Designed miniproteins, single chains, continued (5). Designs and how they scored, part 83

Each design is a single chain, and the fold is of that chain. pLDDT is the mean over its residues in the fold that is shown.

## One batch from the design tools (miniprotein)

Design m18883
Fold by ESMFold2-Fast:
Structure m18883 (fold): chain A 85 residues (1-85)
Amino acid sequence: MTREELLEELRETLKELEVSEETIEEILRLLEAGEIEKARELANKELLKIIKKAEESEDFNSEIAKRLTGLILRVIGLIEELELL
């Protein structure tokens, strides 16, 4: 996968996690600038907010947990792959 394809996959995954467009663009800009650690810190902050919100939700169930876990692991994996390029 090219760097451009990884960034696009990351954008779509963050969008599925309902991260704001402004925050998505900030994370992607940091990754494009080679500021991997700052991008990771920002992404981790947003992922923790998503986890906390999901756990506090009355609608929280095993299907939501499974979907959320898959998307979170995808974000982490895509950032790791971008770091290796």
Scores: mean pLDDT 82

Design m18884
Fold by ESMFold2-Fast:
Structure m18884 (fold): chain A 82 residues (1-82)
Amino acid sequence: MDELFALEDEFAAVVKGLEALWSEMSAEERREYAGLVGQAHLELQKARENLVSNPEEAKRHLERFRELVARLQGMLDRLLAR
């Protein structure tokens, strides 16, 4: 549980940072952001749904969610380096 909450907090922080830079993004970067956030929400939802009924499936979704959060962080770092 603690790992999931920590990762959700990290996701929220990255999303807040990227939204603050929304006006500085190109149309392509905005599409990339929307796609990554959409996929992250889906993986998080699937992880939560499977926590009790299928822990191994929940773990796979949590791993994909972590990868998506890392990609969002990479995008944020790239934009901040401008």
Scores: mean pLDDT 85

Design m18885
Fold by ESMFold2-Fast:
Structure m18885 (fold): chain A 72 residues (1-72)
Amino acid sequence: DWEAQVARLREAVAADPDDAVAWANLAIAYKAVGNEGEALAALREAQRLAPDDPAVRAAAENFYRGNATLAA
């Protein structure tokens, strides 16, 4: 349930705003429920905190590559 994941991850980043992996997961969860603006904001926060983290890099690649294959 992506909505439950969004709620859980919002709590995680509120409790620890430096958790880049939680921000990256929140970006993917927001994208899965169709909240592109919130997904991009969460992805940017993850990249600000840990741009070289494998989970953050994977989220960024999936975000931009996925958009390339979706109808604009």
Scores: mean pLDDT 78

Design m18886
Fold by ESMFold2-Fast:
Structure m18886 (fold): chain A 64 residues (1-64)
Amino acid sequence: SEEEEFRRLEEEIEQELLDAGLSPEEARKTARAAASAYMTLVRAGKPEEAERVRDQIIAQALAA
């Protein structure tokens, strides 16, 4: 389902951020934000923008 895909994406991003050295709190917040933005843009018919915005959110968190 769409909800299952969203949850899986959120979990995958959270794990990648944890592996990159973010705190559990920051990893969770960033993963939720990135997954939410991605889902919203995909629903709006903008999958390429969804990927860019997701990647930008992740990159900003890693640069802090």
Scores: mean pLDDT 84

Design m18887
Fold by ESMFold2-Fast:
Structure m18887 (fold): chain A 62 residues (1-62)
Amino acid sequence: MTPDDIYNYLKTIRKHSKVNSKMTDDFIKQVSQNTPSFMRQNIFIMSKMISVDPSKTVEYRK
């Protein structure tokens, strides 16, 4: 699983996750526990970018 795959997947989840934020947290925990430590750190960083960095989610701003 590449960082781009994780970013796109989390971006899709965030688009639907006004109601499903608990699912996103659960998914991140599960994936981070099963990945190498270097990728585990990247998963948390990507989750933060999707939730707080609007430049990464421009298309949802209309």
Scores: mean pLDDT 53

Design m18888
Fold by ESMFold2-Fast:
Structure m18888 (fold): chain A 69 residues (1-69)
Amino acid sequence: MTREEAEAWRDELLAKAESLGLTPQELKIVKEGLDLIARAAVEGRLTREQVPEAAEKVIQFAKNILKLR
């Protein structure tokens, strides 16, 4: 995955997460997780097929952490 592709993918998912009504704290966790996924994809550590699954897990994890408090 190219750097431009990874950045576009990250920005698209972050915009989608914002549209889901996540809190500022959840959005911060999602952004940090998506930045790590984008970097891993550019470095070839994640395939294009693995990126959506990893991103979905980050979003769900952020929601679950804040619900346990």
Scores: mean pLDDT 72

Design m18889
Fold by ESMFold2-Fast:
Structure m18889 (fold): chain A 77 residues (1-77)
Amino acid sequence: MLEALREAVERLLELAAKNPEDLGIAEGLTLLARELLRLEDYETALRAAEKAVEIRPEDEEARELLEEARRRLAERA
């Protein structure tokens, strides 16, 4: 499961590079970031949330997920 979610993030990041304004990709990345935070994969959640915020800077959920992932990684350092 976790590996499949990581692979999904990589695929959406590849699609985002080709379609940088695709709101569906941002929505998918936000959903994956939420799931990855629940599974404690903060590094992949951070990458997904960063790209989601880049595409949709006004998305409060994506911004909150980004800050959560950053906080969790700082706690591990």
Scores: mean pLDDT 83

Design m18890
Fold by ESMFold2-Fast:
Structure m18890 (fold): chain A 108 residues (1-108)
Amino acid sequence: MKGEIVRHFMRLGAEIAAAAIAGDDARVAALEARVLAYARDVLGADAATLARIRAVLAATRAQMRDLLAQARRAAAAGDYTSETAYRLRIIGVALDAGVRIADLLMAG
């Protein structure tokens, strides 16, 4: 069912966000590999769909890194309100990526 696929990728997105906020680049890479493995091995995604998913993951990773750098600068300046806002935005970006990946798999 559509909702089960969306929930699976949103769960992985939430785990990626937590790893990104922690600055654990190795864990982010491992979770991205799990997204691709599930799309390929469970959902039967073709090479073109997998390439589009890789592009979404790469763009999301770059955006999360930029947001984490901004959160760290805000914390160093004592601006904990902005730090919290950047951390919440990382979560939103990762969840939105999960939904986009689910949509790619349902359209392919």
Scores: mean pLDDT 87

Design m18891
Fold by ESMFold2-Fast:
Structure m18891 (fold): chain A 74 residues (1-74)
Amino acid sequence: MSELEKKLLELQARLRELSRQIVANRDNPEERARLLREALAVLDEEIALLEEMGLDKQAEAVRRQKAELERLLA
C-alpha cells in the first residue's frame, strides 16, 4: 500500500468518527459547529489527496459533500 493510500484511509476513518460525533452532539450547536468545521478541514485534505492520486471524479464527489456540510453551518 502506498503512503497516499494509507493517508486516504486515515482521512476516511477520521471523517467516519467526526460524523458519529456530529450526530452525538446534535443538541449542542457550538460543539456541532466545531465538529463540522473540523470535518470540512478533513474533506479539504481528502480532496487534495484524491487530486494528487489522479482520482478527479472522486475529488469532485467530495467537493459536493463539502458544499452540503457548509450549508449546515449557515
Scores: mean pLDDT 85

Design m18892
Fold by ESMFold2-Fast:
Structure m18892 (fold): chain A 91 residues (1-91)
Amino acid sequence: GKKEAEEKIKEAEEIIEEAQKLIKEAEKLGGDKKLILEAGVTVGVALIEVGVAKLLLEKDPKAALELAERAKELAEEALELAKEALKKGKE
C-alpha cells in the first residue's frame, strides 16, 4: 500500500520537473502562449495533488496512491502541452 503510493508520488514528481523545465524553455523560445498557460495550470494542479498525497501517506495510503496516480496523469498532460508549446517556438 504505502510503498506503491511513494513510488507513484516519485514518478509524478519526476514528470512534473520535466514539464516545468519544458514550460520554461517554451517561454524562453517564444512558444505558444496559450499552451504555456494551460501546461502551467495543469502542472500546478498536479503539484497540489502530490502535496496532498504526501500528507495522506501515513493515515490513508490508498487515498495517497489514488491522488498520486491522478497527479501523474496531470503531469503527463502538462508535459505534452509543454512539448507542443515548445514545437511552435522552434518553428
Scores: mean pLDDT 86

Design m18893
Fold by ESMFold2-Fast:
Structure m18893 (fold): chain A 95 residues (1-95)
Amino acid sequence: SLTVKYAKELEKKLRELLPDVPEERIINFALLFGTGLKMAIDEGKLKEIYERLTDETIGVTAAAALEVSLTPEQRKAVAKIIKDLVKKMIEEVEK
């Protein structure tokens, strides 16, 4: 599954970026991300969601889902990872 592939990529990148965050929280966030991607694809809203995503929205959502306080730099890094993965997903779905 394409959504499982990108959920696993998010998990790997977040574990590298946030080594002090418990792995369980990262896994749970990656699963939520994968579920959200699947729903967005099934509803044909993936592009619309991508266009509405801001670094701030992604960063604060990630901090809440991971149950941690993130620095501004960490929030921007997480937002970049998520936006990059969503963009790659859009490109794969449009093949």
Scores: mean pLDDT 85

Design m18894
Fold by ESMFold2-Fast:
Structure m18894 (fold): chain A 97 residues (1-97)
Amino acid sequence: DERVLRAEIKLSLARMMLSVAKLALENNKDKLSEEELKKVEELIKEMERLVEEIQRIVDKARAEGRLSEEDEKRIEELFEEVKKKFEEIDKILNKAK
């Protein structure tokens, strides 16, 4: 099912964005204010939760050999939220440079 493959690709991209965000925080944490550090840490935790939810939907789709339209839409919504959190982290880190 092409929808399952697309969902797996989105999960991989979301995981990559999370890894990049975590690495960027480690490389820039000394340049952040206490408020900025807390905000980025909270955004990363939110991204972790979103990635975990995408993973659960993908695992279910793999087990069933299909992805429902509702689950596909949910993955799209979760992926867009991951992108928004990633962009917010990038904006905070670029301001702090």
Scores: mean pLDDT 87

Design m18895
Fold by ESMFold2-Fast:
Structure m18895 (fold): chain A 60 residues (1-60)
Amino acid sequence: EEEERRQRLLERADEIHRKVLEAIRKYGSKPEVTPEDREKLRKLIKEANAEAERLYQEEQ
């Protein structure tokens, strides 16, 4: 039971991590970053943090 739960947590954490890295690459590493790109990056990071918090709440 804990093994299955731990595996689910790791899978979700890995997805969140990969999504954040992709967002940083796509919006943060451009030679000229627009304010819109910075806002998109900030929102994606906030969304990832919200997903991580939801994951934590699921393991109440």
Scores: mean pLDDT 72

Design m18896
Fold by ESMFold2-Fast:
Structure m18896 (fold): chain A 129 residues (1-129)
Amino acid sequence: SKILLLVILVGSGVSKFEDQVIEKLNEIQAKYPDVIIVLRRLAYHEDIEELIEAIVEQARFVKEGYPEVTTLIVVILSDKALSDEEVQRLQERLSEIFENVTVVDLQVNSEKDLEAAKQQMESLIAQEL
């Protein structure tokens, strides 16, 4: 099955690492050429429902371009953690669009955190293959 890795940069703190994130995603794409990788930048919203809806809308637009995709991995890179309940709610919303959904929120405060995030993204992809 086709896998979509949707990487969301949330907030100004993590956006300073955008170039390094792109570099790491290019390394993942080289290792997994059949995985569809999409990077999006979103502003932090005080209303978490607005952030959830923004992510769902991005996933829906990508699904229109790749209707054969049944597996979605969402990786949120942020300087502020979402609660487990908020992650669960996002996963439930996305499960209305995709058959298999995994959502992870990873805090990025350094380049070392980016290397750990890359390893976790590769692990998640390998589990779905």
Scores: mean pLDDT 83

Design m18897
Fold by ESMFold2-Fast:
Structure m18897 (fold): chain A 98 residues (1-98)
Amino acid sequence: EEEEKRKKELLREAILKDAEAGLYLMSAAVTKIAGESEVKRLEKEAEEAEKRSKEEGEKLRKEAEKKKEEYEKEVKEYLEKAEEYRRKSEELRREYEE
């Protein structure tokens, strides 16, 4: 029946959008973990540098702050993409249930 073919296509597209959303959630998680690790490393380097030069320590602290802002922005962008694809999947699932 043509109706079954249409329903299978809608469900397939919904599953693909769910998979894309999942990949963006994974990218957000990886970016957050890696970013937090790098910021902690830079903060430790800043503490050691401050013992030798206040100026060098200050420079590394600013680098850590910039890196934190960069990964937080990237995480937010991935989470927004995940939400977009989740909504697309929900729309396709509503059509499937018709």
Scores: mean pLDDT 86

Design m18898
Fold by ESMFold2-Fast:
Structure m18898 (fold): chain A 107 residues (1-107)
Amino acid sequence: SAKQEQLRKGVAAGSGALISFIGAQTGAELTGKNPSLKEDTIKSAESARNSMYEFAKLADPEKAEEVEKYGEEVLKFVEENKDDTEKVIKKMEEAAKYVLELWKEVE
């Protein structure tokens, strides 16, 4: 059915968001040891934001605007706190938990 196809696409996008958040968290930890990886951490956060928005649009369109705003807030926080590895890691963990909560509504 069309709903099942939409849910499958949403799950794929949500998986992309989780993988990207894990990448951003790992990048933040590594950036504390190698500053050249800082740009990769920001790119992973941008990828996570984009995937999260696509997931919301496909899995739960009613929440798309809220998810987009949250994704922008997370990206802005990472950019503003790029020199504070601990804050970036904590924010990425919170963002990953947010995506997991969205997945619970995709049934």
Scores: mean pLDDT 72

Design m18899
Fold by ESMFold2-Fast:
Structure m18899 (fold): chain A 77 residues (1-77)
Amino acid sequence: SSEDKVEEVLRSLTPSQKTALLLYLAGKTTQKETADAMGVTPQWVSRFVKLDGGNAAKILLDIDVEEGIEDIKRAVG
């Protein structure tokens, strides 16, 4: 299921990769900067944000809810 894939992807991420994604979701970095920092393609970052209807990004944010919730809600609409 999409949720199983979300869990697999989140489990595979290093702490530095999680931080890079959180900065992107907070609107602090570009897709390219985030991809370069993670060692992935820009398309990978785009797919992650869309993974399980945005649920993967939401779960990642629930790990770091105190930093940037307001900025992220504005970015996601």
Scores: mean pLDDT 75

Design m18900
Fold by ESMFold2-Fast:
Structure m18900 (fold): chain A 120 residues (1-120)
Amino acid sequence: SAEPRSILEAVFRATGLLAAGDREGAEALLRALAPDASAEQRAELLGLLEEAARHLRDAEDPASVREAIRLLMEAVLRVYEVLGVEEADLARVRELAERMIANEELDFDAWAALEARIRA
């Protein structure tokens, strides 16, 4: 399969694997995404994504969708913190995460664009 375009896409894929019962696949993806993460940090990320997967199973309920977006944004922020990006870039990540939570929508293209700027 193609590499994720952004950390959000990777986190969303891991959430989908957990929803399908593929915990080992989710763990492998998180390990590849954040290889320097401690076992405790990885367990915390998995917990956030398992909660997001539970909420996404009830996609007909707007409140469940909102909670899934909040949990996914929290997981994305923790991944960027583990990766040790510069404070200015981490501030941009926080601003985009807060905007997605406020708008109750995932914008994968906006995240891919931000990550491309951070890597440039």
Scores: mean pLDDT 83

Design m18901
Fold by ESMFold2-Fast:
Structure m18901 (fold): chain A 69 residues (1-69)
Amino acid sequence: GIEEAVKLAEEGAKIAVEQGVISEKAAKDIVRAAENGDYVALLAAAKELEELGATEASKLLREAAQLLM
């Protein structure tokens, strides 16, 4: 459900910020997408993170999106 998706999105966003591949603002936008059930935005963010080499963060966002589909 949304609660589990938000937790995965928070973890993925945190990892991506710690790796320096996204801003803190982008991380907040990712978490908000999960809170709103916006799985399309989460999949788009996951693709961008994968292209930046943030494989673990991308995986967590894909898992979050799957819970909202």
Scores: mean pLDDT 88

Design m18902
Fold by ESMFold2-Fast:
Structure m18902 (fold): chain A 64 residues (1-64)
Amino acid sequence: AAQAEVDALLAEAEKQREENRKNRYLSPTPMSPEELARSSRLGRVEFARRLGYTPEQILATARA
């Protein structure tokens, strides 16, 4: 279901945020271009959720 996919994307975004926080305290690690592209997609998903979009609309944002 769309909601389960949204939940998975949000969990991935939270995990990425925690990993970035840990890296900042140990050693600043630059993101690879692939990680930047993924981070941008996850950021769009979180932004759409905050705006109150439906799970289907959030998934459409992730595909774009």
Scores: mean pLDDT 68

Design m18903
Fold by ESMFold2-Fast:
Structure m18903 (fold): chain A 95 residues (1-95)
Amino acid sequence: DKEAAEIFRKAAEEDPFPQLRLLYERLATAIENNDLEKVKEVLEQIVNFAKYLDKETIERIIKTLEEVRKATTNPEFKSLIDEAIKKLKEILEEK
């Protein structure tokens, strides 16, 4: 899943929010290490943080996660990302 990790590395470099950059770096490292528990933990942190973010920022996070979902070959990572996207879309509807 090198491609999936590279997408998160790029997001970590480009995102205007330093807190999101740190979380994307952690996701890239967790994917590189095939660490399912850490991927789940960091995705939960992103979802919790999203409650305090504007609509445009949440949409950017969703787009990044959708790109990673397409790039990963790991069905467990796909499942965790799908759950995070669903929760983020629910938060977006409340904005």
Scores: mean pLDDT 86

Design m18904
Fold by ESMFold2-Fast:
Order: structure tokens, then sequence, then C-alpha cells
Structure m18904 (fold): chain A 78 residues (1-78)
């Protein structure tokens, strides 16, 4: 359980960082802002997981995933 959430956090962190760099290279401020917000939620999820608050960690992971999906859609249409 905790190991699965940690793997999800690691994968989302990699995706968000990759998308942030791509958004910066394309100079798309909205995508940059959303990718930064996703990274913020990922950091909050890490802290929640460390504190044993699994429900909070899952909620924050879902929020980060939604923002990452939004960034991918913006970059596809750019």
Amino acid sequence: MKEQLQKEIDELTKRARELLEKAKSLNIPQAVNLAQSALDYIEQAKKALEQGNLDRAKELIEKARSLIDAVENILKNA
C-alpha cells in the first residue's frame, strides 16, 4: 500500500518535471503554472504519506494527476 503510493508519487514527479521543462521551452505560461501546481500537490502528498495520512496522500495524488493531464492536453494543442 504505502510502497504503491510512493511509486505513484515518483512517477508523477518525473512526468511533472518533464512537462514543466517542455512547457518552459515552448513558452506556454498556463502549462508552466499548472505543472508547477502539480509539483506542489506532489510535495504535499509526500508529506501526507510520511505522516501516515494515506487518504490525504491519495487525494493530493489525484489532484496532481488531473493537473498533469491538463498540461499534456495544452502541450498537444500548442
Scores: mean pLDDT 86

Design m18905
Fold by ESMFold2-Fast:
Structure m18905 (fold): chain A 81 residues (1-81)
Amino acid sequence: EREKLKKEVLKRLEELEKRRQEIFEGIRKLAPDATGSLPDLAKKHPELQPYLDQLQAIDAEIRALAEEVGEEFLTELSDEL
């Protein structure tokens, strides 16, 4: 049923967003005074690359989820967050 799927997808999106926030906090701790885009930061601070790799993995999980349930459905659910 759609409502059960909605709850499961929302929980997954919440988990992914929480992981994303944790990664940004890690980046901030390593480069607190850094400004600019994350790719530009990684060029100047190679120690940030593992965090960028984790962000790419999260983006890949979101894309896989969009393929499973449809991007329109994910967008609708994201608006509820």
Scores: mean pLDDT 72

Design m18906
Fold by ESMFold2-Fast:
Structure m18906 (fold): chain A 90 residues (1-90)
Amino acid sequence: SAEEEAKELLIKELLELAEYFEKEGNLEMAEFLRELAEKLRKGEITPEEALEKLYEYALEKYEGELSLDVKEAAKGLYQQLIEKVKLEKE
């Protein structure tokens, strides 16, 4: 199912992004991303809700110095998920 596959892909992407931010020294972002992935894995939130929360976090927490990088990461993750779902339909 598209929902199940999109969810698994998003969990993987969130965890990979968390590792990236941890390596960059952004432990707060890494923790947020891992928590988001765990909630998604447990079925506490939907893939769309996870992406919305990621974008909202980027806008509210990293407005200013890190806002561009975090917004680009959120947009990239969202775009990758959309393209993956499209490829599975056709």
Scores: mean pLDDT 71

Design m18907
Fold by ESMFold2-Fast:
Structure m18907 (fold): chain A 67 residues (1-67)
Amino acid sequence: MFEPSEEEREAMREAGREALEEALKAAEEGDYQKAVSLGVAAALLYAAAGDNEAALKALKEVEEAIE
């Protein structure tokens, strides 16, 4: 299995945060397809970094933003 290094995990968390911010901005702009796509990408990045709690929280934040 691919086990990312700590530096790679930090990069994934940062990329996840950026994707989540873009997802929330897309939701605010009414681009719900982009918001969901970026939100899923953020969750996958957090999960890949080993942060399952952040992954679930990201999905919830995008869900709340598109409603």
Scores: mean pLDDT 81

Design m18908
Fold by ESMFold2-Fast:
Structure m18908 (fold): chain A 73 residues (1-73)
Amino acid sequence: SMKEKAQEIAEKIGKETPGVASVEVEVEGKEIKVEVSAEDTSPESLEAARKASEKVIEALKKAFPDAKVTSGL
């Protein structure tokens, strides 16, 4: 399903990004919402979460070009 594939892409990017605690993807119809959690509130972890969120959104837009991909933050 779209949700399963989107979650796999998101989790892979999250696991490869130091400073990221978790990545979650919510799918409702054709809308994909990405939520990235930092390990802590340090500037380094927050920046890592921001960069991971951007990479996930880009990867999901490429994988699902007709879906609306947005950030949950």
Scores: mean pLDDT 81

Design m18909
Fold by ESMFold2-Fast:
Structure m18909 (fold): chain A 72 residues (1-72)
Amino acid sequence: MELIDKVVQAAENGDIDEAVRYAEELAEKEGLSDFYRDAIINVARMAAKGVLTPEQARAALENIVAIGKAEK
């Protein structure tokens, strides 16, 4: 299972700490800069708080990863 799936699942459960942990692992795996790492963590927190739907969170995470990888 992809790390994005784990972030989204933890966020659906309202587990902010778990969502942030998987978001940090995702940023490390993809080799993202601190800027994009913080962006992914913020998306995970907002999703866990119910500000973003699971679909919105997934789309945002995929987009941030794609942009962050293109900046290398």
Scores: mean pLDDT 83

Design m18910
Fold by ESMFold2-Fast:
Structure m18910 (fold): chain A 100 residues (1-100)
Amino acid sequence: SLREEILELAREIGELISEAYEAMKNGDVDKVKEAVERIIELAKRLVELSKKGTPEEQEFVKQLLEAVIKALKDLYEKSTNPEAKKAFREAIEEIERLLK
């Protein structure tokens, strides 16, 4: 179902945020970039799926992506690596554009 697909994508994004945090802690910039790019792809898929959903499902996806932006902003603030900061910043900007 659409609801099950949305919930599965939400779970995968949560796992990718955790992977990005661990990669950031270990100074693995390539892993940060990989996780961030995949988060962006899943966010785009969530927006496309939400267009077919109920108003409740659309609101859920909006709130989920706002929570993702907040998590990425936290990772940006905690990162000391310029390349990792750039990856988080660009992801924040791209996901914010999806919510317009």
Scores: mean pLDDT 90

Design m18911
Fold by ESMFold2-Fast:
Structure m18911 (fold): chain A 70 residues (1-70)
Amino acid sequence: SPLEEIEKLADRVTKEVTSAKSKEEQIKILNKAIEDFRKLKEKYRDDPEVVEKIDHYINLLKDAIEYIKK
C-alpha cells in the first residue's frame, strides 16, 4: 500500500540519519530521501491524501536540512 511504502521509506531514512557520522553525510541522506519521496509522489499522483502525506514528509526533511546547516 502507499502508506506502507511511505512508512518503510521514513523508517529507512531515520535509521540512516541516526547512523550518519557527519552533518555532510546527514544532508546527503536527507537529499536522497527527498528524491525518493518525490518519486513516490509521482507514483501516487492521483491520490490526494497520499500526496499530502508525502509533501508533509518532504517539508520535514527540507526543514531538517536547514536546521543541520545552521
Scores: mean pLDDT 87

Design m18912
Fold by ESMFold2-Fast:
Structure m18912 (fold): chain A 87 residues (1-87)
Amino acid sequence: MEEVLEEAIQRVRDLLEKAGVSPETIEEIVKLVREILRAAAEGDYEKVQENLLKLMELLDKHGLSPELRREIFEIVREAIEKIREAK
């Protein structure tokens, strides 16, 4: 599980760094992604949904492109599915 979380987090970091997002904003986004994936690992899908909404709001607040947002959500979705399959 920890391997799946850290792999997804690293993919999000690499994507944001490549897009020229500031280190401060990357850490803010990564923190929320980590909380989403922890909730999924705990089986708390209500918290997963709540934190996905918070992620959407955070990406909007920082003015990330729709294309970059889509890629972030795809990484998070894939990680959630991998976590679900391991249970």
Scores: mean pLDDT 83

Design m18913
Fold by ESMFold2-Fast:
Structure m18913 (fold): chain A 86 residues (1-86)
Amino acid sequence: SFMDRLRAIAERISSLPPEAAKKGTELLLELLERLQELARRLGIVGEPGMTLEEFLERLYAADPEAVERLIEELERGLEEIEEELK
């Protein structure tokens, strides 16, 4: 699921040395900002009682290609950080 993929990314970032983890965290924050911008463009807003997981699942269902592209960009950036550590 999308949430499982996001959790895997967070786990990878937490396993990095401190300086690399900061860069990975910045990429994750950029992903969240881009997801919020996508939600605004699609007219998807949080409803009272909606969980973050439900919000993200709704966003993924509305535009899976755009969400996949954004997460793939994050994963590529994370791979580049990991390769620099060698």
Scores: mean pLDDT 80

Design m18914
Fold by ESMFold2-Fast:
Structure m18914 (fold): chain A 75 residues (1-75)
Amino acid sequence: SAAEEEAVRRQAVERLLFQLESTLEALKKRNARPELIEKVEQQIKELRDALAGKSPLSPELQRQVDRIAAAMLAG
């Protein structure tokens, strides 16, 4: 079960990364405010750095990952 929970958590991180990259593309296409683009780019960088073992996720991003993982386990 622990190994399955770790695998689901990794998939949740990758799913959040994909969602944020899609959001970033949409924001750029609609010429959204620079501060919104910068926030999404920073979150993408934090997720990539965490996957590469460079730094831990912020509490905010960890909460988002936990929500996605919970939804995946509930389905």
Scores: mean pLDDT 83

Design m18915
Fold by ESMFold2-Fast:
Structure m18915 (fold): chain A 94 residues (1-94)
Amino acid sequence: MLEEARRLFEELEGLSRDELIKLHTALTREIDSVLDPEQLREAGRLADEAARASRGPAEKAVAIRERLLAAGFPEEVAERVARLYLIHEVLGMK
């Protein structure tokens, strides 16, 4: 998982700002399609908590995914939220 998260971060760093924005929009829409507003707020809260407990973008993404899975969120949602975090991190550097 950690090595996969590191590779994903490197791949995202290689994307243009426009490509990252398109991917961000697509992932946000996919998450919104499967979660209600209350579930979306809870997922965000848990993701923020997990991110604060970890160091490095790849490690934070893994922690977010594991925390959401432990809270009963579907694997697909947990993976999309973790990926959304990585996109935000990369966009903040551009």
Scores: mean pLDDT 81

Design m18916
Fold by ESMFold2-Fast:
Structure m18916 (fold): chain A 74 residues (1-74)
Amino acid sequence: MLTGEEARRVAEALKAIGVDEELPEPIPLSGQLTEALRRALRYLAEKYGIKGKPDDVLTEEVRKALAEELSKLE
């Protein structure tokens, strides 16, 4: 289940790593991911070797990968 705040953080991390796609503002609420966000989450899962995640759900492993990318911006 993806909160609005989690979706916003996902969009920020994706822009920071070079995924330059138009994202909706406000960012989609829980269960309402755009195709751009789904593709970006799949990209991150493949990059970090995360297995078994649904395309439209933010798992703990994906959250850890996003936290790692966000920490590089701080």
Scores: mean pLDDT 53

